# Designed miniproteins, single chains, continued (4), part 102

Each design is a single chain, and the fold is of that chain. pLDDT is the mean over its residues in the fold that is shown.

## One batch from the design tools (miniprotein)

Design m15548
Fold by ESMFold2-Fast:
Structure m15548 (fold): chain A 68 residues (1-68)
Amino acid sequence: AQEELRKKVREEIEKLIELAKKGKKLYEETGDEGIKRGVEMTLKGAESNAETINDEESLKKIEELKKE
């Protein structure tokens, strides 16, 4: 049960990271500050979820995206 829940949360984190990557690319193309804000909020949500399940791999990936 706990292992299955962790896998599902990890999949949701991966989806949020992918959404943030797409948003960053769209921001580079448009310069829309609303898109930038959306990306920042999405990464913050992914980070909070990754911290909750102690997912070090996702936390590192989120940190790298924040630095770009």
Scores: mean pLDDT 81

Design m15549
Fold by ESMFold2-Fast:
Structure m15549 (fold): chain A 67 residues (1-67)
Amino acid sequence: PLAQAAELARQGIEKSREYAKNGDIDKAKEIADETARQLEALAPQTPMAAVLARSVREEGEKAIKEA
């Protein structure tokens, strides 16, 4: 359901931000990409997961740029 996709996105964004903040840019990027891919896989059953995947990629990219 959408709630599970939203929670996955939230956790992915939090982990990506934490790694970026600690200077682990490669790990931050990896976490954001993996989370987005998992959300994209959920899109056929949960269309909003595709939007959440885009949000995860954007937030991960922003965290990396701000680190």
Scores: mean pLDDT 81

Design m15550
Fold by ESMFold2-Fast:
Structure m15550 (fold): chain A 69 residues (1-69)
Amino acid sequence: GAVEGGKLAYEGGKNNDGRLGLQGAELAISGPPSREAMGYGFEGAKQGVENDNPLAAGGGIAAMDAGAR
């Protein structure tokens, strides 16, 4: 669900894994919106930016956006 997608996006950002970030975003979009998913997506985006990984950052942003809807 959205929370699990957010968590995957966060792990992708944290571990510098752009594919995990994108997979997390896909899973978050498929689930209902959630404040918890937004939080994980935001942290994933932050970690992706800090690690200079645009796929992980983009995945985190997408997961955050999905959580807000």
Scores: mean pLDDT 76

Design m15551
Fold by ESMFold2-Fast:
Structure m15551 (fold): chain A 100 residues (1-100)
Amino acid sequence: SEVEELIRRIRELAKRAAELLAEYKGLSEEQLELVLAQIDETAETMIRLAREDPERALEYARALAEAARRAAEESENPEVREVFREIAELAEEVARLLEE
């Protein structure tokens, strides 16, 4: 599924953003591991919802796109900003595909 592939790409970008923020903000290894685990769980939930409840998956994709756009605008780190911009664009594409 194209939607599932896009969600997996968002997961990898979200993990990259978490790693960059951990390095920049000085998160502990334990805190980073928890964030990475939450990203994995959220991605698996979104994939399941895309199969079983597309309307709910659409709500999640829209919320993610808005949150990622905001994170990109508020971030002072150019690499973090670019990663969140890419997450927002992919989440918007997931929403577009689910709106059918």
Scores: mean pLDDT 85

Design m15552
Fold by ESMFold2-Fast:
Structure m15552 (fold): chain A 93 residues (1-93)
Amino acid sequence: SMVLERTKELIKEAAKEAGVELKEEEIEELAEKLVKSGVVTEESLEDPEYVEKMREIIIKGLKEGKSLEEIFKELVKLDIDRGVELLKEVVLG
C-alpha cells in the first residue's frame, strides 16, 4: 500500500529528526495502526499542514520518551480535533 509505505517513511524521518532509533517492527506496527484506524488516509497525506502536524507530534513524543502507544493516542486526538474544528466552521461560519 502506498499509504502504508508513505506513513512508514514519515515515522522514519520523524525518528531521525528526534534522534531516536526505532526498530523496523515498531515503525511497521505504528504505521499499520495509523492506516487501519483511519488517522492516516490517502486524503490526509495530500494535506501538507496535517502531515507536518503529525510529524511534529511524533518528533515531540519520541524526544519526551513517550511510548508508540501514547504517540498513537496523540495522533488520534489530532484527527478528532481536526474534525471538531471543521464542524465549528460549518456551524458557526
Scores: mean pLDDT 82

Design m15553
Fold by ESMFold2-Fast:
Structure m15553 (fold): chain A 57 residues (1-57)
Amino acid sequence: EKEEEIARLEERIARVRAATDSLLQRNPTPSPEVQASLAETDRELAEIEKRLEELRK
């Protein structure tokens, strides 16, 4: 169902953001490896947000 998919994606975004915040708090000077991981996460979040916008039409 559309509403259930939206709720699932919103929860996934919240979880990913919480994990990223925790990672940055533990690594105030992120290494290149951590920076690469963050860039990958940003791309994933952008894809999820695009899907959410399509579902909310």
Scores: mean pLDDT 78

Design m15554
Fold by ESMFold2-Fast:
Structure m15554 (fold): chain A 75 residues (1-75)
Amino acid sequence: SPLEERLLELVREAEKVLEEAKAKGLPFEVLREYTARIQRLVAEAVRALEAGDEEAFERTLAELEKVIEEMKALI
């Protein structure tokens, strides 16, 4: 599914940014908070996909992209 592929690409980007943040020495508490936020958003995106709720999926993807950009700004 093209939507599933978009989600998987963002998950890969999030994982890459988390690894870079760890390498840059961000505090464990900050890394844990961002990891939890990413995990919640991914779970919400999966639920939206399974429900066929494209609007909820797009909103959740936008929030996931925002979280990734916030992390990039810290490193």
Scores: mean pLDDT 88

Design m15555
Fold by ESMFold2-Fast:
Structure m15555 (fold): chain A 80 residues (1-80)
Amino acid sequence: SMKKFLEEITKELKEVIKNSSKEEVIEKFVEAVKEMLEKGIPLDDIGKVLSEVLKLIKDEEFKEEIILAVVKVLEELKPK
């Protein structure tokens, strides 16, 4: 189900933030956004997932890098 998929993605991103390098975190956010787009998940639902996990990041510069990487993916991958 979509709900279960979003819950699993959210959980995975929270774990990656705790246990991974900055580069690996950025890569995982990009991969998660691509997978959500491929499954046809609405942009507002993608935004809710990202907002929930990004609030765990206290480094403002690092948060900005993640946001910029995600925006670049959204610009390159046209919605269906």
Scores: mean pLDDT 81

Design m15556
Fold by ESMFold2-Fast:
Order: C-alpha cells, then sequence, then structure tokens
Structure m15556 (fold): chain A 98 residues (1-98)
C-alpha cells in the first residue's frame, strides 16, 4: 500500500483504540467488573481494534459486554485469537450467540 494508506489505517486504529477504551470502561462500570477483568477486557478490545481498522463502536461494545461475563483467563485466551479481521469476526459471532 501507499504511505497515505498506511497513515490512514494507523489513524483509524488510534481512533478505534481510544473509543474502545472509553466503551470498555463504561461497560465495566455498568457491569461492576473486577480490576483484573477490566484489564483483560481492555486488552481484548485493543487487540480487536488493532486487527480490524474497520471495527465499529457497536462491535467493540459487543466484545466488551461479552467479556464482562467471562473470567480474566477466558478473556485473555479470546484476545490471543484476535490477530486478523476474520478472527475478530469469529469472536463477534461467538459473542452474539452467547
Amino acid sequence: GSPAETQALAKKRDENAKKGLEITEEVAKERGVSEEQLEAMKDLVLSAAGADPNITDEEMRELAEAAAKLTPEQIYEMGREVKSKEAVDAVLEKARAA
């Protein structure tokens, strides 16, 4: 890709990371999650935002809400799987089914 495309993707990832953290903190506060669980949720959402620059605020909220129901260990395992857009889509499908 061109330098302009690389810069545009980096900007989208930064914007998604910021929004994802804000959404994750809001969901964590609403759900009353532990500090350890919140850290795991942040790692998951940041991994998804990094893997899929086209991720939406709604999809990041779906991930945060699904993660709020899991143990920190399960959230970290899920985060390790989100290395591509396809992996993010698969995790979102699992979250929607739960």
Scores: mean pLDDT 80

Design m15557
Fold by ESMFold2-Fast:
Structure m15557 (fold): chain A 83 residues (1-83)
Amino acid sequence: MSDEEIIAALDAHVAELEALAKEPLEKLKKEIASIKDEEKQKEAFASGSLAIMEEVRAGAPAEIQPYIDAAIEKLKAQLEKAL
């Protein structure tokens, strides 16, 4: 699955996905702002981003869940290289 295919599928549902992500994202921002250690901030951002995507996936329409799953796998691969 290409990045373009994922973006196109998610873009069709962007308003719904943004609504699902809004509250978890605000929680993550507050958590990161309370951390003073840069390394711990990176770890919190990485784990929190994955958790938000999994929460969005759970609330998303079944037709786009495979695209969210593909996005999660790509994010995991990027984080494995960065962490």
Scores: mean pLDDT 76

Design m15558
Fold by ESMFold2-Fast:
Structure m15558 (fold): chain A 64 residues (1-64)
Amino acid sequence: MEEQTRIAQIVAKYVAGKASNEELKEYMELLGKEYKTPEEAAKAFKETLEASARAGREAAREIA
């Protein structure tokens, strides 16, 4: 199955509040990052999204 399609499905489930820690681990593995537990992967995923959201907001201000 196309990796991009699966990544999009997991992100959509996360936004809906329905993604499991195992699905978040799968997302990180699709990005080439391996974690020993689903909980560690879920934490890293959330931290990555928070950092990306902050960076995106800053980038939008810089080009304004």
Scores: mean pLDDT 73

Design m15559
Fold by ESMFold2-Fast:
Structure m15559 (fold): chain A 63 residues (1-63)
Amino acid sequence: SHMAERLLRSAKYYLEQGKKDQAAKAFIEAAEILGRPDVLERIKKAFEEGNYEEALKLAEEAV
């Protein structure tokens, strides 16, 4: 999805700026657009654990 890919680019930018909350929101929205609840749950868990690199990897593999 072009929209999901755009949200992932925004999430990467927010992470580079130290805006972790905005990055998390963008990753969640991207996962929801992809219609993959399994991926969404794994991304949420990665954020809860503070593992932003894993969250990014999971989201990128889903697009």
Scores: mean pLDDT 76

Design m15560
Fold by ESMFold2-Fast:
Structure m15560 (fold): chain A 87 residues (1-87)
Amino acid sequence: MMSLEEVEAALETLVEIAAHSSDATALRLAQDMFDAVKRIIEERPELAKEIAEAAIAALRRIQSGLTDPAARAALDAMIAELEALRA
């Protein structure tokens, strides 16, 4: 199973790919990342806060490159759910 360092490395890779992608592709990558992160938190509840914080930072970096309002709103919803999970 992935360590925190492996999760952070994967998130950095996804942010880099999203920065060079269309808004539609970046949104799909963000959705896949969000689903994977939620699964990892379920498998590693002791790391939930650290994983959620890393994922929130990655999603905000992806969102900063988006121009589509619908894609930006979808990332806001994902970020809000992760913020609730880290509390």
Scores: mean pLDDT 82

Design m15561
Fold by ESMFold2-Fast:
Structure m15561 (fold): chain A 69 residues (1-69)
Amino acid sequence: MEEVEKRRQKEREERTAFLKAMRAAGNDPETYEKYLELWELENVRDILRQAGREEEVAFVDKEIEKLKK
């Protein structure tokens, strides 16, 4: 339980720091948050593909396509 919370906290901190840096550079933070979500989904897709989880890979691909819009 602590493990899940700790991982989520770390991801949140990294995302916040990235968005803060993008905002300081005068970029749209909403667009960059979308790119972070894409990277997270691509990583999950790779893990699922390595595990041979074709149905879950297809599901993640749909989520990636939604974010690319």
Scores: mean pLDDT 70

Design m15562
Fold by ESMFold2-Fast:
Structure m15562 (fold): chain A 84 residues (1-84)
Amino acid sequence: RLPTPREQKQNDLASAFRRLVEADPADLDAEREATLAKAREAGLDVPEIEALLDRYIAAVAAGDEAAANEAISKLIKLFEEHFS
């Protein structure tokens, strides 16, 4: 079964986001831009997503696992609410 356009956008965003959370620190800026591009294509609130991505990257740089997990949880919630 081929995904619908909506399912494809959701899958593309999920894949970009997975690459971001699995990325080495050197690749975080590139994966951030890729995730923002997919969020923009999906019609999400880009400024809100951008703020959360910036918080995640700052938390990773600081070694703050709790803050990184909070940012990830908020991003997942926004993605799920948009595609629900």
Scores: mean pLDDT 83

Design m15563
Fold by ESMFold2-Fast:
Structure m15563 (fold): chain A 78 residues (1-78)
Amino acid sequence: MEELFQQGLEYYEQGKYDEALEKFKEALKIALEKGDKKAVARISNEIALVYEKQGKYSEAVKYRGGLKDLGLEPKKAP
């Protein structure tokens, strides 16, 4: 997880946003499987920043919510 997150940051600094997203999404998947809420929030924020740099604000907002967006289930009143 930490290695994937670090690789994502390195790609982001190089302007390689697609590669950064790939590494961050891999790290995020591991954090979700472990239930590491702090790592999930941190990685999700980095993914949102990458999408913002690409001008993909709709994608960015999904990850800005952290745990809310990672649940993937919209809660509707019955």
Scores: mean pLDDT 74

Design m15564
Fold by ESMFold2-Fast:
Structure m15564 (fold): chain A 65 residues (1-65)
Amino acid sequence: MSLEELVQEAVAVLNEAYAVLDPADAAALRELGALSDELVAAYTAGDAAAVEAVLARLRELLARL
């Protein structure tokens, strides 16, 4: 998978997580914010492996929401 495809999937999962998230869940909000920051850093670095790792963590978080 290309860096662009990985980022597109990560953004889609991030958007879905925010859509289903309870805004009162401060812990989940902080985790999503941290993952969003990590995604931006990984993409800016051009690190496809780091983007893929963030995507996996986003999918894991979404499954728990």
Scores: mean pLDDT 83

Design m15565
Fold by ESMFold2-Fast:
Structure m15565 (fold): chain A 58 residues (1-58)
Amino acid sequence: MELERALRELTSPLIREHGADDVETQSRVAKAGRAVVEGHERGRLEEGIEEARRILEE
């Protein structure tokens, strides 16, 4: 629940702004998702979310 919510909040603005078919946006979303999942698995969800935010800002 928290993981899915975090991903949605981080990615929704980019998808809305750039469109779901934008390859660069899709690539960034995938990288951000991986960072959040890895953070969650390590018990560091907050750090994973922070890393995902940095990826999406690139």
Scores: mean pLDDT 70

Design m15566
Fold by ESMFold2-Fast:
Structure m15566 (fold): chain A 80 residues (1-80)
Amino acid sequence: DPALIERVRAIAEELKAKGYDTAAKLLLEAVEAIEAGDRFGAEVNVGLALIEAGVLRLEGDHDTADLILEGVDLLQALLK
């Protein structure tokens, strides 16, 4: 679904603009893996993004963690 991919890219650009370069990179690399047919690479990047969201929640940055989790939910929908 091109609309889901575009929304994930928009989330990654927002994360990058806020200085969360690692989270942005993980979401973009997951999109690239999906577009290449690399399901394993996509699932690895999704797992790493979930870890980043967990770390941010422990640091008290719930808004950024929720933004990463929105991107993860969209990526998981693309992997079905």
Scores: mean pLDDT 88

Design m15567
Fold by ESMFold2-Fast:
Structure m15567 (fold): chain A 91 residues (1-91)
Amino acid sequence: MREKAEEILKRIRKKIAEGELEKVYIYVPALDTELTAINAYMVLVVEGAPKEEIEKAKEEVKKHYGLSDEEIEILEKVVEEAVKEEEKRKA
C-alpha cells in the first residue's frame, strides 16, 4: 500500500512540475492558512480534524488530480499510518 501511495504522489508531483496539472489552493480554517488541495487533505488527517472536513478535502483532491476512489483510499491509509507513527514518537 505505501509503495502504491508513493507512486501516486510521485506521478502527481511530476505532472505539476511539467505544467500538466495546475495547483489549486483551499483555505484550511483549523490552520488559518491556504494549502494545495493534497497538502490540505494530509494536514487535516494529521491534525485529527472532523471527518466532514477531511472528506471535503479528500473530494477536492480526487476531483482536481483525477484520482480514483482506490487511489485516494491508499493515500488516506498511508497518511493515517504516518500519524500513528508520529504519535508513538511523542509518547
Scores: mean pLDDT 61

Design m15568
Fold by ESMFold2-Fast:
Structure m15568 (fold): chain A 94 residues (1-94)
Amino acid sequence: SRVDDGIETAKALTDNPAHMALIALSITFPEVNEKFPLTYEELADPEVVAEKVKEALISLGASEEEAERLREAMLSGDKEKTLAILREILTKLS
Protein backbone atom coordinates (compact mmCIF):
# COMPACT_ATOMS: atom_id res chain seq x y z
CA SER A 1 0.00 0.00 0.00
CA ARG A 2 1.04 3.66 -0.28
CA VAL A 3 1.15 3.79 3.53
CA ASP A 4 3.57 0.83 3.70
CA ASP A 5 5.68 2.27 0.84
CA GLY A 6 5.79 5.67 2.57
CA ILE A 7 6.85 4.29 5.94
CA GLU A 8 9.51 1.93 4.51
CA THR A 9 10.94 4.74 2.32
CA ALA A 10 11.04 7.12 5.32
CA LYS A 11 12.89 4.50 7.43
CA ALA A 12 15.49 4.10 4.65
CA LEU A 13 16.11 7.87 4.18
CA THR A 14 16.30 9.28 7.72
CA ASP A 15 16.54 8.40 11.42
CA ASN A 16 14.82 11.62 12.59
CA PRO A 17 11.18 10.88 13.61
CA ALA A 18 9.82 14.24 12.39
CA HIS A 19 11.47 13.78 8.97
CA MET A 20 10.25 10.16 8.84
CA ALA A 21 6.67 11.37 9.40
CA LEU A 22 7.00 14.12 6.75
CA ILE A 23 8.44 11.71 4.13
CA ALA A 24 5.81 9.01 4.78
CA LEU A 25 2.99 11.61 4.69
CA SER A 26 4.33 13.12 1.43
CA ILE A 27 4.44 9.70 -0.27
CA THR A 28 0.96 8.69 0.99
CA PHE A 29 -0.63 12.10 0.15
CA PRO A 30 1.52 13.94 -2.45
CA GLU A 31 -0.89 16.93 -2.37
CA VAL A 32 0.56 17.81 1.06
CA ASN A 33 3.77 19.04 -0.64
CA GLU A 34 1.78 21.73 -2.51
CA LYS A 35 -0.45 22.79 0.42
CA PHE A 36 2.31 22.76 3.09
CA PRO A 37 5.59 23.66 1.36
CA LEU A 38 8.67 23.82 3.60
CA THR A 39 11.81 25.91 3.08
CA TYR A 40 15.26 24.40 3.65
CA GLU A 41 15.48 26.36 6.94
CA GLU A 42 12.12 24.98 8.11
CA LEU A 43 13.15 21.42 7.10
CA ALA A 44 16.25 21.77 9.33
CA ASP A 45 14.03 22.45 12.39
CA PRO A 46 12.30 19.26 13.66
CA GLU A 47 9.82 21.32 15.75
CA VAL A 48 8.69 23.23 12.64
CA VAL A 49 8.46 19.96 10.66
CA ALA A 50 6.41 18.32 13.45
CA GLU A 51 3.98 21.28 13.53
CA LYS A 52 3.58 21.23 9.71
CA VAL A 53 2.93 17.45 9.76
CA LYS A 54 0.24 18.06 12.42
CA GLU A 55 -1.37 20.84 10.31
CA ALA A 56 -1.28 18.66 7.17
CA LEU A 57 -2.89 15.67 8.92
CA ILE A 58 -5.69 17.85 10.34
CA SER A 59 -6.29 19.25 6.81
CA LEU A 60 -6.64 15.64 5.56
CA GLY A 61 -9.26 14.81 8.22
CA ALA A 62 -7.27 13.63 11.25
CA SER A 63 -8.55 14.77 14.64
CA GLU A 64 -6.59 17.44 16.51
CA GLU A 65 -6.02 14.91 19.32
CA GLU A 66 -4.54 12.28 16.95
CA ALA A 67 -2.33 14.87 15.19
CA GLU A 68 -1.08 16.28 18.54
CA ARG A 69 -0.30 12.75 19.80
CA LEU A 70 1.87 12.24 16.71
CA ARG A 71 3.54 15.66 17.14
CA GLU A 72 4.47 14.79 20.76
CA ALA A 73 5.92 11.43 19.61
CA MET A 74 7.97 13.16 16.86
CA LEU A 75 9.41 15.66 19.35
CA SER A 76 10.18 12.93 21.93
CA GLY A 77 12.57 11.24 19.46
CA ASP A 78 10.73 7.90 19.74
CA LYS A 79 10.89 6.44 16.22
CA GLU A 80 8.83 3.32 16.96
CA LYS A 81 6.03 5.30 18.64
CA THR A 82 6.03 7.92 15.85
CA LEU A 83 5.76 5.29 13.10
CA ALA A 84 3.04 3.33 14.96
CA ILE A 85 0.87 6.46 15.45
CA LEU A 86 1.57 7.65 11.88
CA ARG A 87 0.60 4.27 10.37
CA GLU A 88 -2.68 4.33 12.34
CA ILE A 89 -3.55 7.87 11.16
CA LEU A 90 -2.49 7.37 7.50
CA THR A 91 -4.41 4.07 7.26
CA LYS A 92 -7.62 5.75 8.55
CA LEU A 93 -7.20 8.63 6.05
CA SER A 94 -6.49 6.33 3.07
Scores: mean pLDDT 83

Design m15569
Fold by ESMFold2-Fast:
Structure m15569 (fold): chain A 85 residues (1-85)
Amino acid sequence: DGLERLREEFERKYEEAKKRIKELLEKGKYEEAEKVVEEFERWAEEQREFLEKYVPESPEKKELLEFLERAEEELRKLLEEGKKK
C-alpha cells in the first residue's frame, strides 16, 4: 500500500528531525536547530501539495495530513522550549 509506505516515511522523517533538533539544542546551536525545523516545514508543505493533488480523499489521506500538521507543531514547540533554557 502506497499510503502505508508514505506513513512510515513521514514517521521516519519526523523522528530524524526531532533527534537532530534535540542534539543541536543541547549544543546551544539554536540557529542550526531553527534551520532543521524550517527544512522539515518546507518538506511537509511539499508532501501536502502532493497529497492534495494526486491522492483521492480517504481516511488514510486525512491521517497523513493531520500527522504532518502535528509533527510541525511538535518540532516548533521543541525548538521554542529549547531556546528558553
Scores: mean pLDDT 85

Design m15570
Fold by ESMFold2-Fast:
Structure m15570 (fold): chain A 68 residues (1-68)
Amino acid sequence: SMEEIEKFLEKAEELRRLASMTPEQMIAFLEREREEILADPSVSEEEKEKYLKMIDAAIEHARRLLAE
């Protein structure tokens, strides 16, 4: 749901700040996670769709931070 995505984005941003990651580093990390999820045969199609949606939203958020 949208609420789940929003909570994920809030937590991801908090973790990024705690880890002192730049938005560029966060994008690189998330792109790698995306590739790993797509390549993982143990993750169901439904779980892949859910996780990829959350990852894509987080990448878009990080790109927005770079655009300022």
Scores: mean pLDDT 77

Design m15571
Fold by ESMFold2-Fast:
Parts: structure tokens; C-alpha cells; sequence
Structure m15571 (fold): chain A 82 residues (1-82)
């Protein structure tokens, strides 16, 4: 179910170190902070039928990236809205 999120967002990480947040809680271009580092929601991806937003450092070029549908996600922390 989709819901509004006003507090910190759960961040899930891939084995490669890519950071994802629930897509229902964010829009492309949203700015978030994790441990003092600023990230931008740069892409939407689907993993195991879940819509997710990919986070990337605000000052770095986005890498070419494709995530398989069966990509393993692990809860790694929480992001705060800026």
C-alpha cells in the first residue's frame, strides 16, 4: 500500500552499494541526507515488484546502471528529507 512519509525514509542497499528508497515516498530530483552526505533521487527502478527510487551523491555523475528484478536489498539506514 502507498502511504505518505514525513519522517526519515528507510534506505535499502544492493550488494554493489547502490542506495534505494521507496518510490511512493519520493519524486525524481528530491534531495535527501544520509550521515551528512547529500543525495538526489535520480532514477526509478523496480525490484521484486516494488517501485524504488535510486539515490546518488548530488555532486557526482550518475553511473550507467541496470538492476535485475531479483536484486537483493538489505536495510542499511535512514535518509532525512532536505
Amino acid sequence: SMMEVTGPLPVEETAEGYLLVPAAAVRLGDRLEIDGVEYVVVRRVTVNGREMGLLWPADEALPELELPDDTELTLSGFATRL
Scores: mean pLDDT 77

Design m15572
Fold by ESMFold2-Fast:
Structure m15572 (fold): chain A 58 residues (1-58)
Amino acid sequence: MKVVVTVERSAEASIETAAEAGAAVRRAADQLGPEAAKRLAEQINKEHPEITITVEVE
């Protein structure tokens, strides 16, 4: 099963913060599955509106 994580950020958002958020969601997908990754992405999107993370299952 392949999980695709897409990270988008506003111009003022830190590249480092966006990269760390994406890595955390990717790690959750690999360790806990896509449902856990989606929940984490949703929480990050809520706490960091300057970053949008999308999780898709292929």
Scores: mean pLDDT 78

Design m15573
Fold by ESMFold2-Fast:
Structure m15573 (fold): chain A 113 residues (1-113)
Amino acid sequence: SELEKLFERLSKFSGIPAEKLLEIYRNADKDGDGTLDLAELKVFVREFTKLLGIELSDEQIEDVSTRLLILFDQENPDGKVSLEEFIKVFEELFKTEQGFQNFVESLKSYTEP
């Protein structure tokens, strides 16, 4: 699947096993409908940042998740992220290892003075 390919590449950049990334995605998509609302996206972001060793407050998780939701939802704004929108945006963000590192550094900027 395209999601598995994305998570295999992300695994290479992050050191997080691809199966663990799939697990946190499935845990966020509680109803299994292939869409994430803001609350479900916050679950994914919280677990993902935790696996990266980045400690964000609940307020910071909400800010990051809201910004990602807006980015995912640009073409069909309904307050939900489809699997296709999730893959499309993360493919662009994590197209290169440098893109992944830039994303990680942006997350760390929430915790650094």
Scores: mean pLDDT 77

Design m15574
Fold by ESMFold2-Fast:
Structure m15574 (fold): chain A 85 residues (1-85)
Amino acid sequence: YYLKVVFEAETEQKALDLAAELERINRKFGAGGATASGTTVTVEAYFDGGREEVQRLLEEWEKAAAKYGAKIKSVEFREVEPKPK
């Protein structure tokens, strides 16, 4: 599975703080990172989980975003096959 969410924060400082929190959340749920560019925060996760994990991850990301006053701009969810290692 692949999940990507773009958030808009009120300030660059809030964007950086949100990106750090989202990266910490992603370490618990799967592979992925968060990055901030100006007031825009992009978070991505690749994981071999069920739709329940997608819902939990989204809820945690929304919870973090709400704490920092950020709004959801876009959500992208795709079912992808894991690359053979």
Scores: mean pLDDT 75

Design m15575
Fold by ESMFold2-Fast:
Structure m15575 (fold): chain A 68 residues (1-68)
Amino acid sequence: MSEEERRRLVQETARRVAEELEKKAKEYYPDATITVEIAEDGSVKVTVEVDGKVFTLEFTPEQLLLLA
């Protein structure tokens, strides 16, 4: 399996997971501020801010492949 194919798969998975998490977070907390950051290496950081409380979830490329 080529490194190019692996990198592409990680980036596609990161994007799908980020979109799914953002959609779910908005459904549970409509008034929350949701920030999704996708790094070039495919790492995903999701920050949810509600009522002055901040929750951060971080996923590595390896963890994203495990969730796919």
Scores: mean pLDDT 73

Design m15576
Fold by ESMFold2-Fast:
Structure m15576 (fold): chain A 77 residues (1-77)
Amino acid sequence: SEKEKAEGIIKQTIEESKKDPSLQIKNAEEFYESGQEYSKMGKKEIAKMFYKEAAKLAEEGGDEELKKKAEELYKKV
């Protein structure tokens, strides 16, 4: 399913971010953008998954603004 594909991408990206912490903010931005695209397609459950993980990676990377944006969109989906 598309949800299973999204879960696979999220898992792989998180594993890569653990191996290279310098990617945390970049990957958080990519998750945030993916969440917006899935939201536009009406795939709210998948959009929420991306926003949740974007907020976590943004927090770990020290980007409080991106974390807040992801959390706000998570609530609105």
Scores: mean pLDDT 86

Design m15577
Fold by ESMFold2-Fast:
Structure m15577 (fold): chain A 89 residues (1-89)
Amino acid sequence: MDDQYRQIGDDIRRGMDDRTRNVDRSRNGTRDRFRTVAESAGSAFQSGSNTMRQLAQRSTDSSVRDYLMDISDYSQRRSDDFRRMADDV
């Protein structure tokens, strides 16, 4: 009686292990694509932040300067968020 149940249990465990390994390989390819997109987005927001900061430095109006610095800070935070997302995958 016990031998038949042991064989069924071993076959199920082996099938689960094989499925888990196949899913992990597929996930690695998806993670690499996500990382590349997140890194590209982070770089774009970093460039935007740098451009707004340069425009702020050239502005003679304090209100315009402050507004451009706010946009620069926002873009920098988005860049940092995307870098963190790339690191987390």
Scores: mean pLDDT 73

Design m15578
Fold by ESMFold2-Fast:
Structure m15578 (fold): chain A 60 residues (1-60)
Amino acid sequence: SEQEILDALMKKLSEEYGVEFKSVEVARRYARLARERGLDVDKLSKEERQELLEEAEKEL
């Protein structure tokens, strides 16, 4: 089902970015903000990942 595909995608994004996303929309926002700021998501600290996640969530 579509939900199974979305759940699998969310798991992969959480593993790749080191954060748990509440929705695909938040994950897309997170990726966009990282790109706009020139951030390498693989090199972010836990604190930096959390800050970026909070900013992504606030804009929804």
Scores: mean pLDDT 75

Design m15579
Fold by ESMFold2-Fast:
Structure m15579 (fold): chain A 62 residues (1-62)
Amino acid sequence: AAFELIEKGRKAAEEGDMRTAAVHYTAALLQAIGDILSGDPEKEKEAKEAIKRALEGIKETS
């Protein structure tokens, strides 16, 4: 799920691996977009939150 990828990105960033963090945050964004396209209201709500968190993470890696 998108939140699992965000957690992997966060851990990589904490270890100083900004390249790996950026990869995981980008993968989380792609997963969240897929969840929005699923048409499931519960998945859409979680995906919108995941997009916000992934974008914040990408900003930190830039």
Scores: mean pLDDT 80

Design m15580
Fold by ESMFold2-Fast:
Structure m15580 (fold): chain A 84 residues (1-84)
Amino acid sequence: SYKEIAEEITRRLREAVRERGSISVDEAVSIAAKVLEEHGYTLSEEELEEIKERVRELLGTDTVYEADAPLVALAAVEVVLARQ
């Protein structure tokens, strides 16, 4: 389900941020895309850029902290739902 995918993206993002202190939007979107691909959703280059732009707009920065993980997951799932 999309809820399970969003929860898995959020979990993996939080793990990455906890280990590194913070991650870039590019790294966060790459993690989200990998989870989506593992669930059978192939993202185009256009969709990857749309997710990155949406995340940057929502956060106002290029840095993702642990509290931001659910917002990144939501942005990624919403792009897939709109374009797939």
Scores: mean pLDDT 85

Design m15581
Fold by ESMFold2-Fast:
Structure m15581 (fold): chain A 84 residues (1-84)
Amino acid sequence: MSKEEIEREIAESLVRMAATIAARMVQRGKMSAEEAARLALEMARKVARENGVPEEEMVRVAIETLRPLSPEAAEILERLAREA
């Protein structure tokens, strides 16, 4: 496995974990779908920048992670990503 592949796997794992936590907080009534979407978007962008991977790819991972857990948060994130 190359350094680039390892960096991508780390980035994807971090984004998936952050998005999962955000979605679970929505399910538990501790966070709104909009707050979860914004948190997931911010984490995807930060992780992409820090690990030298494409931001668009990390945002896609966040959306895919959110969709089965909080479809509303996934829809909001997709809208925010297109507008920003």
Scores: mean pLDDT 84

Design m15582
Fold by ESMFold2-Fast:
Structure m15582 (fold): chain A 59 residues (1-59)
Amino acid sequence: SEKDLDLSNPEIAAALAKVKEALKALKENPEKVTENIGEILAAIGDAIDAQLKLEREKR
């Protein structure tokens, strides 16, 4: 659960929106499950990186 990391920072909100968009793409194109999984993992990686950067620079 991401509840413990629920910060109202726009960068975190943008990263979460990106993850939701990747999940939507998976639902739209289930036949590309392998590629969609890779894209979802990349989006999650971006979200984690954004959060770590925020913690380094602010919180």
Scores: mean pLDDT 66

Design m15583
Fold by ESMFold2-Fast:
Structure m15583 (fold): chain A 68 residues (1-68)
Amino acid sequence: MAEKVKEIILQSAEQALKTAETVSPEIARLYIENGEEIMLGLADQSEDKESLRKLAREKFKEVRDFVE
């Protein structure tokens, strides 16, 4: 199960990056912030919540740093 959640987090961050390229910077920021919050919520439901929360924060930080 943790493996599947990890894949979802990675795919979500990748999708956020692709979406950010097609919208205004202000909308991109909101989309990235909302995506991170949803992925953190998903991580909290996993047995590996600490590792998955860290992964979500790191991946969405990478997306923010790239687009901002």
Scores: mean pLDDT 79

